# Designed miniproteins, single chains, part 110

Each design is a single chain, and the fold is of that chain. pLDDT is the mean over its residues in the fold that is shown.

## One batch from the design tools (miniprotein)

Design m3828
Fold by ESMFold2-Fast:
Structure m3828 (fold): chain A 67 residues (1-67)
Amino acid sequence: MEIKPDDSLENIEEKLRSDPRLTDQEAEELVREYKRLIEEAGYSKEDAVEHLNRLIEAARRDRELQA
C-alpha cells in the first residue's frame, strides 16, 4: 500500500498498521520518521511521502529476503 501526499497522519498510521509485511514496531518507526521529516527536516508533504514510501519498500524487501 502506497502513502499519498493528501493522507492525514491518521490515514498514514492506519495504512502502515494494516500492511501485513510490516511489524507494529516498524509501522510506529515509519510514522515517527514522517513526523520528523515534516516537523524537523522541513520537507514538503509530497517530498516526505516520497521518502516514506522508499522506507516502506526497503522494509518490505528486507522481509522478502528473510523468506
Scores: mean pLDDT 74

Design m3829
Fold by ESMFold2-Fast:
Structure m3829 (fold): chain A 103 residues (1-103)
Amino acid sequence: DPETERLLEELREAVLREFGTPLARAMVEMLIAGARGDSKKALEYASRFRLTAEDIPFAIALLDRIAELARRYDHPVLRRVAELAEALRRVLLEMQEEAQKRA
């Protein structure tokens, strides 16, 4: 679908303009693949990064911004990207809180 591809490219460009890191590229591609139902491709992108404790605050900010940007579009795939970004952000927030309790 040309419209879906155009909106996804706009999302990629917006995210990478603000963050510009290999982690940001891998995470946005993972979320896009997941939103499109391509679980194999989503797992391939997920395997390209490993989050350290120091990366978690950056990943939380990145996921929050991806969700915010994706919510600007009235499109099913972009809505699914936002939902997945919010779900992953929630998991990372819980991990950060647990790490802080042990520090």
Scores: mean pLDDT 85

Design m3830
Fold by ESMFold2-Fast:
Structure m3830 (fold): chain A 68 residues (1-68)
Amino acid sequence: EPGLDTPVTEEDVERFIEDVKKYIKDPELAQEVIEYIRRLAKIPGTTVHALEIAYAVEIALGRSRKAA
């Protein structure tokens, strides 16, 4: 199964952004996750799997910040 060690493509980044818009209904959290994904995608060597992990981490951090 490709994706775990595959370098991220522009198409992969767009797919993740669309998924964020589709599944995250909180517009503030969605925007934070989108910005994080875009930033991570610019780092050389970023894989699709790394982007998925970053997505999950940003959601967790966003929820923690909103609890304050």
Scores: mean pLDDT 67

Design m3831
Fold by ESMFold2-Fast:
Structure m3831 (fold): chain A 101 residues (1-101)
Amino acid sequence: EREIKFLEELLKLVKENKSDEEFQALADRYAQEIADAATHFTPEEKARIRDALRRRYLRFWEKLKSLPKEEQISYLEKLIEDTKKRVEEANARRAAELAAG
């Protein structure tokens, strides 16, 4: 669900012709939210997670920017759709397992 929200916000930034700075701010916020949610991790582990996620998102943005805007939008919309479907399937599978045992 958090990944879907990130992708939807990213799609909005692309559609609004926002700059690299807006993407970096979104990536930073998302990485921080994930790190903060991992309450069982040490401060050092959280820092490593945050850095790794930020680096991954910046690489993703660089690759996305190599595409024409229309393809960026299409790619993100497809990725959001596929991610939503995957989450629904995973939730259904988990519910079935809980009902069985």
Scores: mean pLDDT 77

Design m3832
Fold by ESMFold2-Fast:
Structure m3832 (fold): chain A 120 residues (1-120)
Amino acid sequence: MKLVEEVRKIFEEAKKKIDELIDSADLTPEQRARLREIAENIKESFEQLLKTIEDAVKKGMSKEEIIELVKRQGEKILQSLKDYAELNGADDPAFREAVDKIMEIVKEALEKIIELLKNY
């Protein structure tokens, strides 16, 4: 399905940007390890969302219903990332900055998926 392939490409670009950000950031090995854990959780969430979109399309859900589903799941991903950051590094400015940049990458990916769905 062309739509599912395009969603997958958006997630792959987001994953690449997250990995590049973590690799280039001025972080301690411990901070980098924590961000790698965050990145893996995001990648798992992206895989779950992709499967949810695939299933919704196969079941014949409306475009509007799929958009609402993406919005809901996306809000959960962003909230989980925020909660993790507040528990695991809120006091470190460099770590917080890296998390904020990862949140922006995730938000941009979700917005691109919503725009893609609107245009189908």
Scores: mean pLDDT 83

Design m3833
Fold by ESMFold2-Fast:
Structure m3833 (fold): chain A 91 residues (1-91)
Amino acid sequence: MSPKEQVKKAAKEIIEGVRLYLETGDREAARKLIEPAASKLFLIYYFEPDDEDIKKVFEEVQKVMDAILNGYSEEELRKEIEELEKEVDKL
């Protein structure tokens, strides 16, 4: 599987985790989905630091994680995952 294909799959898992959080309010369940996927993305970016598409997806993932950590509104989280989906579609 290519690095970009792995990034796409991991980013989709993060999006699913955020959607679960928005549906249930369960931060712990969302964290269990999001953190492993984000760690996989970090590892791929570490080996592919010059891939601008991977970098942009990684940066959008960090924004999503920061929004969850800081308890941002449901509307703000939806905007962050929409931007993440746009970058994933470019992979």
Scores: mean pLDDT 80

Design m3834
Fold by ESMFold2-Fast:
Structure m3834 (fold): chain A 75 residues (1-75)
Amino acid sequence: MEELVDKIAEEVKRAIDAGLTKDQILERVREVLKEGGASDEFIERIVAAVQAILDAAKTKEQAKLGIDNLRDGLK
């Protein structure tokens, strides 16, 4: 689980830096969590949290900080 949470944080921050759309980032989060064997309830919760962070962030730096805080809060 810890490795999966780190992988999600790295993938999302990479996607933000690459300029991917919110929808593309959320789809990638779903794929990584599903590949990692996460439960449907966990996937839905993490996707909702990432979406809220991306919706609230005004800069790439704010978005990445939000993702780091989410990662740390899950550990």
Scores: mean pLDDT 81

Design m3835
Fold by ESMFold2-Fast:
Structure m3835 (fold): chain A 105 residues (1-105)
Amino acid sequence: SAAEADVRAAYEVAGVRPGELANLATLNTLRLAGAPDAELAALSARAEALPEEQGLIVVEEDGRLRVEVRVFRSVEELLAKAREAGRELAEHPEYRTIYLAPLAP
């Protein structure tokens, strides 16, 4: 979609590494799903400890959200994973505001 293309272009221009993008997307997804602040803080600390090429991703399995660590090598791979987990995640206008906010100067 146009929204997905815009998100991808913004991340590529900003030089955001796939792992950082994945961490931000995961934290914002869980926040929107109503995760407790304590859980978000713990996951944020975990994210900061990860190598540059690794990131947190939300996986939905049997009606439950689970957080995994994955290795990302490109924005395309991250967007494909986001599309698989939740198509609306990358394309929804509200998510663009949340996911792009960390890229602002």
Scores: mean pLDDT 60

Design m3836
Fold by ESMFold2-Fast:
Structure m3836 (fold): chain A 84 residues (1-84)
Amino acid sequence: GAAAEAARAARLAEERAKAERFEELLKKYLETKDESYREELIEFVVDTSIKHALELGVITEEEIEELREKLRKRVDELLKRKEE
């Protein structure tokens, strides 16, 4: 029905919006070198990755904090490589 079709469309739109937001934050950080955009980018990627991993069932709720710390470090390292 229309409600189920709307739910599928909303999910697809959400995934696209996440990708666009990531690109926007990355572009703003690389152009401005502003630490506020860097922090927003790290937090966005970490939150998105954790939610995705939970949805896929590859992690448990008990593993969230450990994964969050590892992802923050990984994203920080990747951003530094983009600056080189």
Scores: mean pLDDT 76

Design m3837
Fold by ESMFold2-Fast:
Structure m3837 (fold): chain A 75 residues (1-75)
Amino acid sequence: MATHGTLHVGEDETLEEIKEKVAEMLNAKVEDLEISVYDENGNEIEDLKTLAKDLIGSTLFVKYKGKLYSYKIEK
């Protein structure tokens, strides 16, 4: 699995759904992942109902089994 990459999202997906998608990509459960999303200014986005259109350009960090993964959120 790539440690850095791009995550493509649908406009109407929520952050909650994006986290689930990442868990599926890593063949993991969401509860086993430490996921944080930061905007371009370094502010954490914690609202699970935030729509993907408002997350475009943000970076999603995943800590899983001692490894850090980063994904840039794109359309």
Scores: mean pLDDT 81

Design m3838
Fold by ESMFold2-Fast:
Structure m3838 (fold): chain A 95 residues (1-95)
Amino acid sequence: MSSLEQLEEVARKLRERMDELIEALLEYLKKEGIKIESVEETIIEVNGVPVLAVKIKTEDNEEYLIPIGVNPEDEEAKEAAKKIIEALKKYKEEQ
């Protein structure tokens, strides 16, 4: 599979189980002691195709990207990104 096909498959699975994935992500971060410095919506380019993603920067200077969709204009993908960002920001404030 191309990187773009892999990102779309991951993004699709994330959208299908959004609530469970948010809870699993927050539980993982808490269990591992990972502290969030910043969370933002971003657009990354994969083979010249824009992909909507959520970027997490940790206090130990690690960066994680959660791909949301291969069409950054997609309303469902934008809503999913907002939901993830708000959950992660709330978690950061509760640290």
Scores: mean pLDDT 74

Design m3839
Fold by ESMFold2-Fast:
Structure m3839 (fold): chain A 87 residues (1-87)
Amino acid sequence: AARVVVVSPDPEVRALAAEAYESRGAEVVGTAATREEGVALAREKGADAVLVLTPGGAGEVLTPEGRRLSPEEALEALGRILPRLEV
């Protein structure tokens, strides 16, 4: 399973997103309030990606090094991270 860190400034959004990603086949190894904390935690835990959630539904996917993926790269990465999509 892909190992991910979930980032959102809202702790309720972090909790809900972590549960949703785990239900879709990701392993959530940690959560953080900021991108910087998320990247540091991803390096510490050996995560494959950092999932950053913006209020209003826009998000970004970062590598463990903190590089932002393009929309195309992010969709491809999410397809690999979330192989089980449950309704």
Scores: mean pLDDT 73

Design m3840
Fold by ESMFold2-Fast:
Structure m3840 (fold): chain A 98 residues (1-98)
Amino acid sequence: DPVAEDAKEMEEMKELAKKAKEGDLEALREVAEWALANSEDIEERIYLLATFLSWIDPSVLPLEELYERLIEIARLIGDEETVERLEELLEKYKEQNK
């Protein structure tokens, strides 16, 4: 049942989000590894990580804080390509908002 499988995956990801919100670094690492495994490129990986962060804190985050948090999550698994791309996006954002 695809609907039941989707619901189970959503519940598992929300449980990881709850643990991550409580400061569980292993839960953040698991979601970073999940994003790496389920993305074809860096842009998709950033999108998946940003989606997960929205489940941890559904309030409107400043874009600068969002980028900084995404960088820290990518560093947990040694994904230096994603870190470098996010740092470029953060610098570009700061330059446009000076």
Scores: mean pLDDT 73

Design m3841
Fold by ESMFold2-Fast:
Structure m3841 (fold): chain A 97 residues (1-97)
Amino acid sequence: ELDKKAKSLAESLSESAGLSKKEAEELVKNIILDEKISKALKIPQDLKLNDDQLEKLKLFLVLPYDYFPELAKEYGLPENNKINKEVLKKLLEKLKK
């Protein structure tokens, strides 16, 4: 499913935000496969991302309002970029359809 680099990003989110490894992997996967997010980040809807594409995904997850303010607002991310477990769980629920 996720390549090794995308899995590494999911593991970092699990550790920093307190998500389970499974929830973090599902979150990263659903973000990549979301049409609005992938278009805004200019990444393919493919679970194999290059380093530049992974960096854009990291920026959206760490500093969403600094780099993607309109997208962050649409997906209910906090304006102060305080991305915690509760915020990420709500994002995952919105992405699971």
Scores: mean pLDDT 79

Design m3842
Fold by ESMFold2-Fast:
Structure m3842 (fold): chain A 97 residues (1-97)
Amino acid sequence: RPEPTDPLMRRLVRPNPELQAVLRRAGLEGDTWTLQEVLEAIGTLAVREGLLDPENEDVVDLSGTPLGRLFGVDRFLLSDVDGIIERILRHAEIVET
């Protein structure tokens, strides 16, 4: 996805309780956020918890983390936005008010 203004990035999502707990540790409040806010929160969490590979800051090591267990992966690339979105949507519902 080339731009944050993508309509998909503006959609509200309600993550499951396990993903909500991860996002609240990243500093989000409530239980419903835009997909863009969820992506930014995951990036913030990776920095705060020291999960970035010191040789390549695009690589996030999720080994042994609750997020890694939830997504079913040991590592992912921050630049793989589509892959991260797919994983989020497996653990969240799209909310239409």
Scores: mean pLDDT 76

Design m3843
Fold by ESMFold2-Fast:
Structure m3843 (fold): chain A 61 residues (1-61)
Amino acid sequence: SSSLQLQRQQHLQASLDRVRQGIANYEAGKMQKGDLGGSLAKMVDEEDARVAARLAELAAQ
């Protein structure tokens, strides 16, 4: 397995963890159902941006 494959697996796990957190917050009444889809999409977009920034930082080494 390559380092890139490991990073992709870590990214997927982080995305799944954020989705689980969003569902848990909804079940706890901390999120409105109407906002759940938008919030999850935003969480995925934010995580993708973080991963992209980290990969760019590593590429600069």
Scores: mean pLDDT 70

Design m3844
Fold by ESMFold2-Fast:
Structure m3844 (fold): chain A 97 residues (1-97)
Amino acid sequence: MSEEEFEEAKRRLAEAYNATSPVPLPLIEEAILETPKELFYSLLAELEKEDPEAYAVLKRFLNGELSVDEFIAELKALGPRAERLFRSLVFKLVTKE
């Protein structure tokens, strides 16, 4: 994956977080954007193992195939587990775990 694709993926993920959060925090967005490539893709691989359907929706969103609103709608359609796993992913990106 190119550096441009990686930077775009992080930017899209930060945008999705802001759309789902009732209080967008600049420090959270900055923390997502500062995530190293290896950690970012490691956490995406963990999501793929936990929920391949949620990963597929996220991958389509990060590739620009889904808008933020479409991504949120598809995650909700997958159910509370997919939404929880997405929140867990964002938490790990912010905490660098």
Scores: mean pLDDT 75

Design m3845
Fold by ESMFold2-Fast:
Structure m3845 (fold): chain A 62 residues (1-62)
Amino acid sequence: SATIERIEAQIARNEAAIARLEEAVRDPSLTPLQRDLFTLMLGGTRTVLERLRRRLAELRAA
């Protein structure tokens, strides 16, 4: 369905964003504040990804 395809595309985009943020937080030149901000962004993106994965599982179970 179009809804499943849309959610799969959103999952792929969020996985790519997480990979970029994980690389960013490993930069040794970051200040503690910058590292905290990137860590917060990473946590938020992971929460969105978990929500999308749960929604996809629910749609596939129906």
Scores: mean pLDDT 88

Design m3846
Fold by ESMFold2-Fast:
Structure m3846 (fold): chain A 81 residues (1-81)
Amino acid sequence: DKAKKLEEELLKAVKEGRPQEEIDRLFSEYSKVVLKEAKERADKLVESGEITEQQAANLEVAEVLRKIGDVLDKVFEIKKK
């Protein structure tokens, strides 16, 4: 799981106090992977006839926001005090 590996690397970088530029790069890479995987999953559901293209777009956005929000919560918890 590419997203999980990038999340683990990002959280480790935050815990180790690595430069903000490196943390920003890891977060950017994580966001790109999450978006790609969400799109691929949504596209598969459209291909199977389970949802419409519009529903797939909404599901993709919801999944990306949920996963990015969860990771940001974890990052802020580490940085908290």
Scores: mean pLDDT 80

Design m3847
Fold by ESMFold2-Fast:
Structure m3847 (fold): chain A 79 residues (1-79)
Amino acid sequence: KIKEEIEKLRDKGLDKVLANVKTYEDALRLAQAGEIHYLRGEYEKAARYFETAANILKDVDPELAERLRKMAEEARKKA
């Protein structure tokens, strides 16, 4: 389920990503790291990575930032 959300982040909004490439690149790397920690059962680390990615995107893509915050909240519920 989290893997599907990461795939959607990669596929959506290429024009917007190109306009803000470094910000999206940094956020995507952090989100992918969060997914890896989540798959390893390291839920607290996963939550921190998702939260950091959301903070980076808050001014550029607030909708995507909120989705990442929800991913962090779900990870924290399992921690």
Scores: mean pLDDT 77

Design m3848
Fold by ESMFold2-Fast:
Structure m3848 (fold): chain A 89 residues (1-89)
Amino acid sequence: AEKAVEAARLAREAAMEALKKSESLEEVIKATAAAIAATGGEFEGRYLGDARGAVSGAKLAIEAGELAKNEEAVKLGKEGLKLAEEALK
């Protein structure tokens, strides 16, 4: 249960890092969508015990980080994804 919440938090941190380095509206939109998905994943992990939202949020955060060319965002997103996949098993 705790792993799903922590994974969603890492995904949100990754999305926020991508947002800091976003240079275009497209990058801002993708990073914002990732942050929203990660926030929903934290709620689902905490109250429903479901890690699927954290997996989705982490994947979107990695995509946002890659688009923004932000290596730290991609790194944080991959850490969140690994933890979310462990929580899903």
Scores: mean pLDDT 81

Design m3849
Fold by ESMFold2-Fast:
Structure m3849 (fold): chain A 65 residues (1-65)
Amino acid sequence: ASNDKLENLYEAVKARNADDVEKILREMNSDELNTARVFLEAVFNTDFSQLSKVQLIQKVKELLA
């Protein structure tokens, strides 16, 4: 179940807390990360589908700055 991590991700993005976003994304498995990508793509109106986990984390942190 990825719902709790996704909800935590939503709150961290809403708060613009880059450190919490990084921590949550690092703790996600592949299925959770795929769900998080769809959410983040919708929030930032940007395609992240081709980014590695490390690249996704870095890009999202930049967008929250």
Scores: mean pLDDT 82

Design m3850
Fold by ESMFold2-Fast:
Structure m3850 (fold): chain A 113 residues (1-113)
Amino acid sequence: MEADELAARVREAVRAALAGHPSLTPEQIDRIADAVAEVVRAALRGEKKEVTIEGNISRSAFGALLQALRDALAGRLEIEVEAKGDPGSDTVEELTIRVRGPNGGEGVLRLKS
């Protein structure tokens, strides 16, 4: 129950944070929010889950996503982030978010073009 409640909170926070970004369609925002919630749920349950989504995101949208995730989790999970792309570009070509929880739980989200 607690894992599903926290995952639902993360999903809503991510959706809200990304809703203001012109680089993403509503469908892309929903897909990202659902994937983030899924990897968080897996990490909390001691499961291992990897989700890959096609699509690049802007550096601004990435920052908003990461802040929303950190705020919603409130330190309950360990978060590791790797972003790849041209430093001169406003777009992140590949983004990996890894969340680790208790009992060896790990969720990995990859966004790539």
Scores: mean pLDDT 79

Design m3851
Fold by ESMFold2-Fast:
Structure m3851 (fold): chain A 62 residues (1-62)
Amino acid sequence: AEKSAEAAAKAAAEGDLAGGAAGAYQHFRNGTGEKSKLGLEAARLAAEGAPAEEVARLARQA
């Protein structure tokens, strides 16, 4: 899920909330598992304007 982490962090840094939310949904849909849940949470935080560093850290753990 590192690609999703990078996309979510970039969206957060650039203020693209819509892009971040869309990415979170696609990540969840493609792999519903323990790691997918963590990746979805990271992308949700990105969409809500969380710091890119926090988003990337959570998604890397996914």
Scores: mean pLDDT 60

Design m3852
Fold by ESMFold2-Fast:
Structure m3852 (fold): chain A 77 residues (1-77)
Amino acid sequence: LEEEVQKIIEQLKSKDEKVVEEALERLEKLIDKMSAEQLIEAARAIGERSKTASEKLKKKLEELLNRIQAKVLQLLA
């Protein structure tokens, strides 16, 4: 899981939007299995990438970021 999460975070930094979209799909399936620490790291990568993404990709990044933030709040409560 840790290795898989790290690979996804690397893919999120890709200049190729298709690679980023594939990484987001994989990450969404793993959210429920991830630790708060891993979720926070993924959220940082998504937030940074959203600054340079197209409008379409930015919307997808923001949607997943909201889901991750909600999950982190649940785990810390």
Scores: mean pLDDT 81

Design m3853
Fold by ESMFold2-Fast:
Structure m3853 (fold): chain A 95 residues (1-95)
Amino acid sequence: SEEEYLELYKKDPKAFEIRLGELMREVAAKSPEARKFVVDVLKKLHEMRTASVEEAEKIYKELEEDLKNNPLVSEEARKMFLAYARYILEEKKKK
């Protein structure tokens, strides 16, 4: 579940980021469309880090929709992307 991946990130953020990076490269290697999708996801994740809480919540919902309906992304990659995005959002809400 996404919850399990969120816990994994909290236990070892560096190992999680390495694995997520590997999955991103694997997806991007599948096709030009998959590469564009990975780039778009990375841009949204970057924007979430610098955005307001309200804007970050909107971007998170966009990522949920994009990842839910994309056959180019594995279940593992989808859950890991969403867990990472959720972590960013939750940390912003604390501050």
Scores: mean pLDDT 80

Design m3854
Fold by ESMFold2-Fast:
Structure m3854 (fold): chain A 91 residues (1-91)
Amino acid sequence: SSEKLERALELVERLRELVASADPAKGPEILALIQELLAIAEEVFSPEKLNEIRKLLGELVENLSRLDDPAAREKALEKLEEIEKIIKEEL
């Protein structure tokens, strides 16, 4: 539904803010938002797009311990941008 897709975009924007902050204390909040985003994705996306989102979220999670590294932070933000594009394609 459009409401779920709008919520997914809000989650991506919040994740972008948290990743950009590079605050290690925000790790649990980031993981909780990723889990909510995945739950929405499982309800609204095709299996192909869902698998792409799962891969991108997995790559994001791999970089969470290195967000103080500008290169790792840029990679994490790039994954969020790709997820945002997939969500916008369904709107």
Scores: mean pLDDT 85

Design m3855
Fold by ESMFold2-Fast:
Structure m3855 (fold): chain A 57 residues (1-57)
Amino acid sequence: GAAERLIEAIEAGDDEAADRAIAAIAVQNPELAKQIAEAYNSGDLERAKELAREFEA
């Protein structure tokens, strides 16, 4: 799913793939996508991955 793609993109350092995955999450949950984007843009990659796991839980 979109959260799995985001976690893979973060671990690979693929900013373009991460942005696409966040956009996909935003279609279903815009508030969570905003929190993920804020964590990612601040360099808190562990928080971004944690929030992504909550989307697919």
Scores: mean pLDDT 84

Design m3856
Fold by ESMFold2-Fast:
Structure m3856 (fold): chain A 71 residues (1-71)
Amino acid sequence: SSSSRQNQRQQQLQLTKQSLSQTGDLVSAYLARLRAQPDRRAELDAQYDAESQALLDQMRTQQNQIDAAGA
């Protein structure tokens, strides 16, 4: 229904905003740490990769829930 689609659109928009905000925060933290400790690049890269993957997994789970509710 029109109401159901509007609700899904709002949930999708909120998830998108959340994803962008959290991605920005991760990138900012990574760059700040890299500037403070450039000799630890490999360790910081590994940390960023792990945190980024965890965020993607969380976003995928939330996206699947929105999609399932819309089916």
Scores: mean pLDDT 81

Design m3857
Fold by ESMFold2-Fast:
Structure m3857 (fold): chain A 97 residues (1-97)
Amino acid sequence: VPEELIRRLAEEAGISLEDARAVLHYFFGDDPDAPTPVGFVGTAEGLAAIYERFKRLVAKGAGLDLFPLLKYISPEEVLKMSLAELAAEIRKIFRPE
């Protein structure tokens, strides 16, 4: 994942560089040629918007309908997870290997 994209996402979403890297690592993976999961946008703007909505829903403890993965993980479990841990669980659903 390009470092410039990580920095831009962190700045626009108001998150740490580590959190931005975790989100982008999930969508693009370690392989820059790897396809993004269906339903996610490949732009920094779209990723920032999705991530901001995710953080707000997690903070409120509301029923989460942001990612298909959230059907398998309770809101209480999501609140206990780091963003990197959540990204890893999402990757398992779309890229189980």
Scores: mean pLDDT 51

Design m3858
Fold by ESMFold2-Fast:
Structure m3858 (fold): chain A 72 residues (1-72)
Amino acid sequence: SMEDLLREAEATVAQLEADGVLSPAEAAAIRALLARVKALIDQNAPEEEILEAFNQLQAAIEAAVARRVAAE
């Protein structure tokens, strides 16, 4: 479900912050994107808006994961 994907995203961001890949400020920025996706779902926003926000969140997480791989 989308909620399960958002929980997995939260866990990934927390791990990247704990591993020092994301600064606290960078982790907070990604968490703000995640909070926006949750707010849009809770408000029954149009599917287009939810999908756009989710795609922005996914891209940010993928960029952070790529930095972790490159640092090793």
Scores: mean pLDDT 81

Design m3859
Fold by ESMFold2-Fast:
Structure m3859 (fold): chain A 81 residues (1-81)
Amino acid sequence: GSNVGQGTRLSNQGDDYYSQGDNDTAIRYYQQSRDLYSQDPSSRSAALSDQGDIAYIQGDTQTANQLYDQSIQISIDRSNS
């Protein structure tokens, strides 16, 4: 599969583990997803979202909010292009 497709699957697995309360495993999947998304310039928004999820789980809500805002802004800019 593509790096984007693999990144999406890993992010979804991160979500599944987070929903089960396995924060450590969720972070590992989000890190792997972020690394794959970072290889594709078109996936920068998704990579920032994964990093936001990592920060949020670690209790850094301010950094998480900043990363989510950056992710949203990139998505808006692309939609208006």
Scores: mean pLDDT 84

Design m3860
Fold by ESMFold2-Fast:
Structure m3860 (fold): chain A 66 residues (1-66)
Amino acid sequence: MREQEIEEVEKKLRSLLEKAGVKLDDETIRNIALDLVDHGWTSDEALETVVKMIKRGLEDGAARRA
């Protein structure tokens, strides 16, 4: 079921985000998980890449980019 995949992706994302020092609301994490599952990005490598992009966006892109 999609819900099971979303739940697993959400759990992994939350763990990776916490390790990266990124604080996101559960609602935001769920939305990201939904998007990732919809695009078939459920592998550990994909999740790790997404977490890196989120952290980078918050630190760099979000600070000075429109």
Scores: mean pLDDT 74

Design m3861
Fold by ESMFold2-Fast:
Structure m3861 (fold): chain A 91 residues (1-91)
Amino acid sequence: SASEELRELAERIEEALRAGDLETALELTRELAARLFLRSLEQLLEAKETGSAELSEAARKAVEEYEGLSEEERRRIAEERARRVLEEYLA
């Protein structure tokens, strides 16, 4: 399951940190951030389709940008955005 995959990834980050492997810990943290972003985007797309949630302007723009994209393209953009956010916070 998606939640199990996220848990396994978090456990791998903890193992890397315990080992002092900061490079691996950072790479896994970027992966985790990308997966969380993608999951949030998938939930927003579902909310738009079902009409079950009122979307913010930012959420509507994100849905419009990603709605026409393939799963692979969505994942790539999610990974890029997660990377940029982490780089900004680590600077």
Scores: mean pLDDT 71

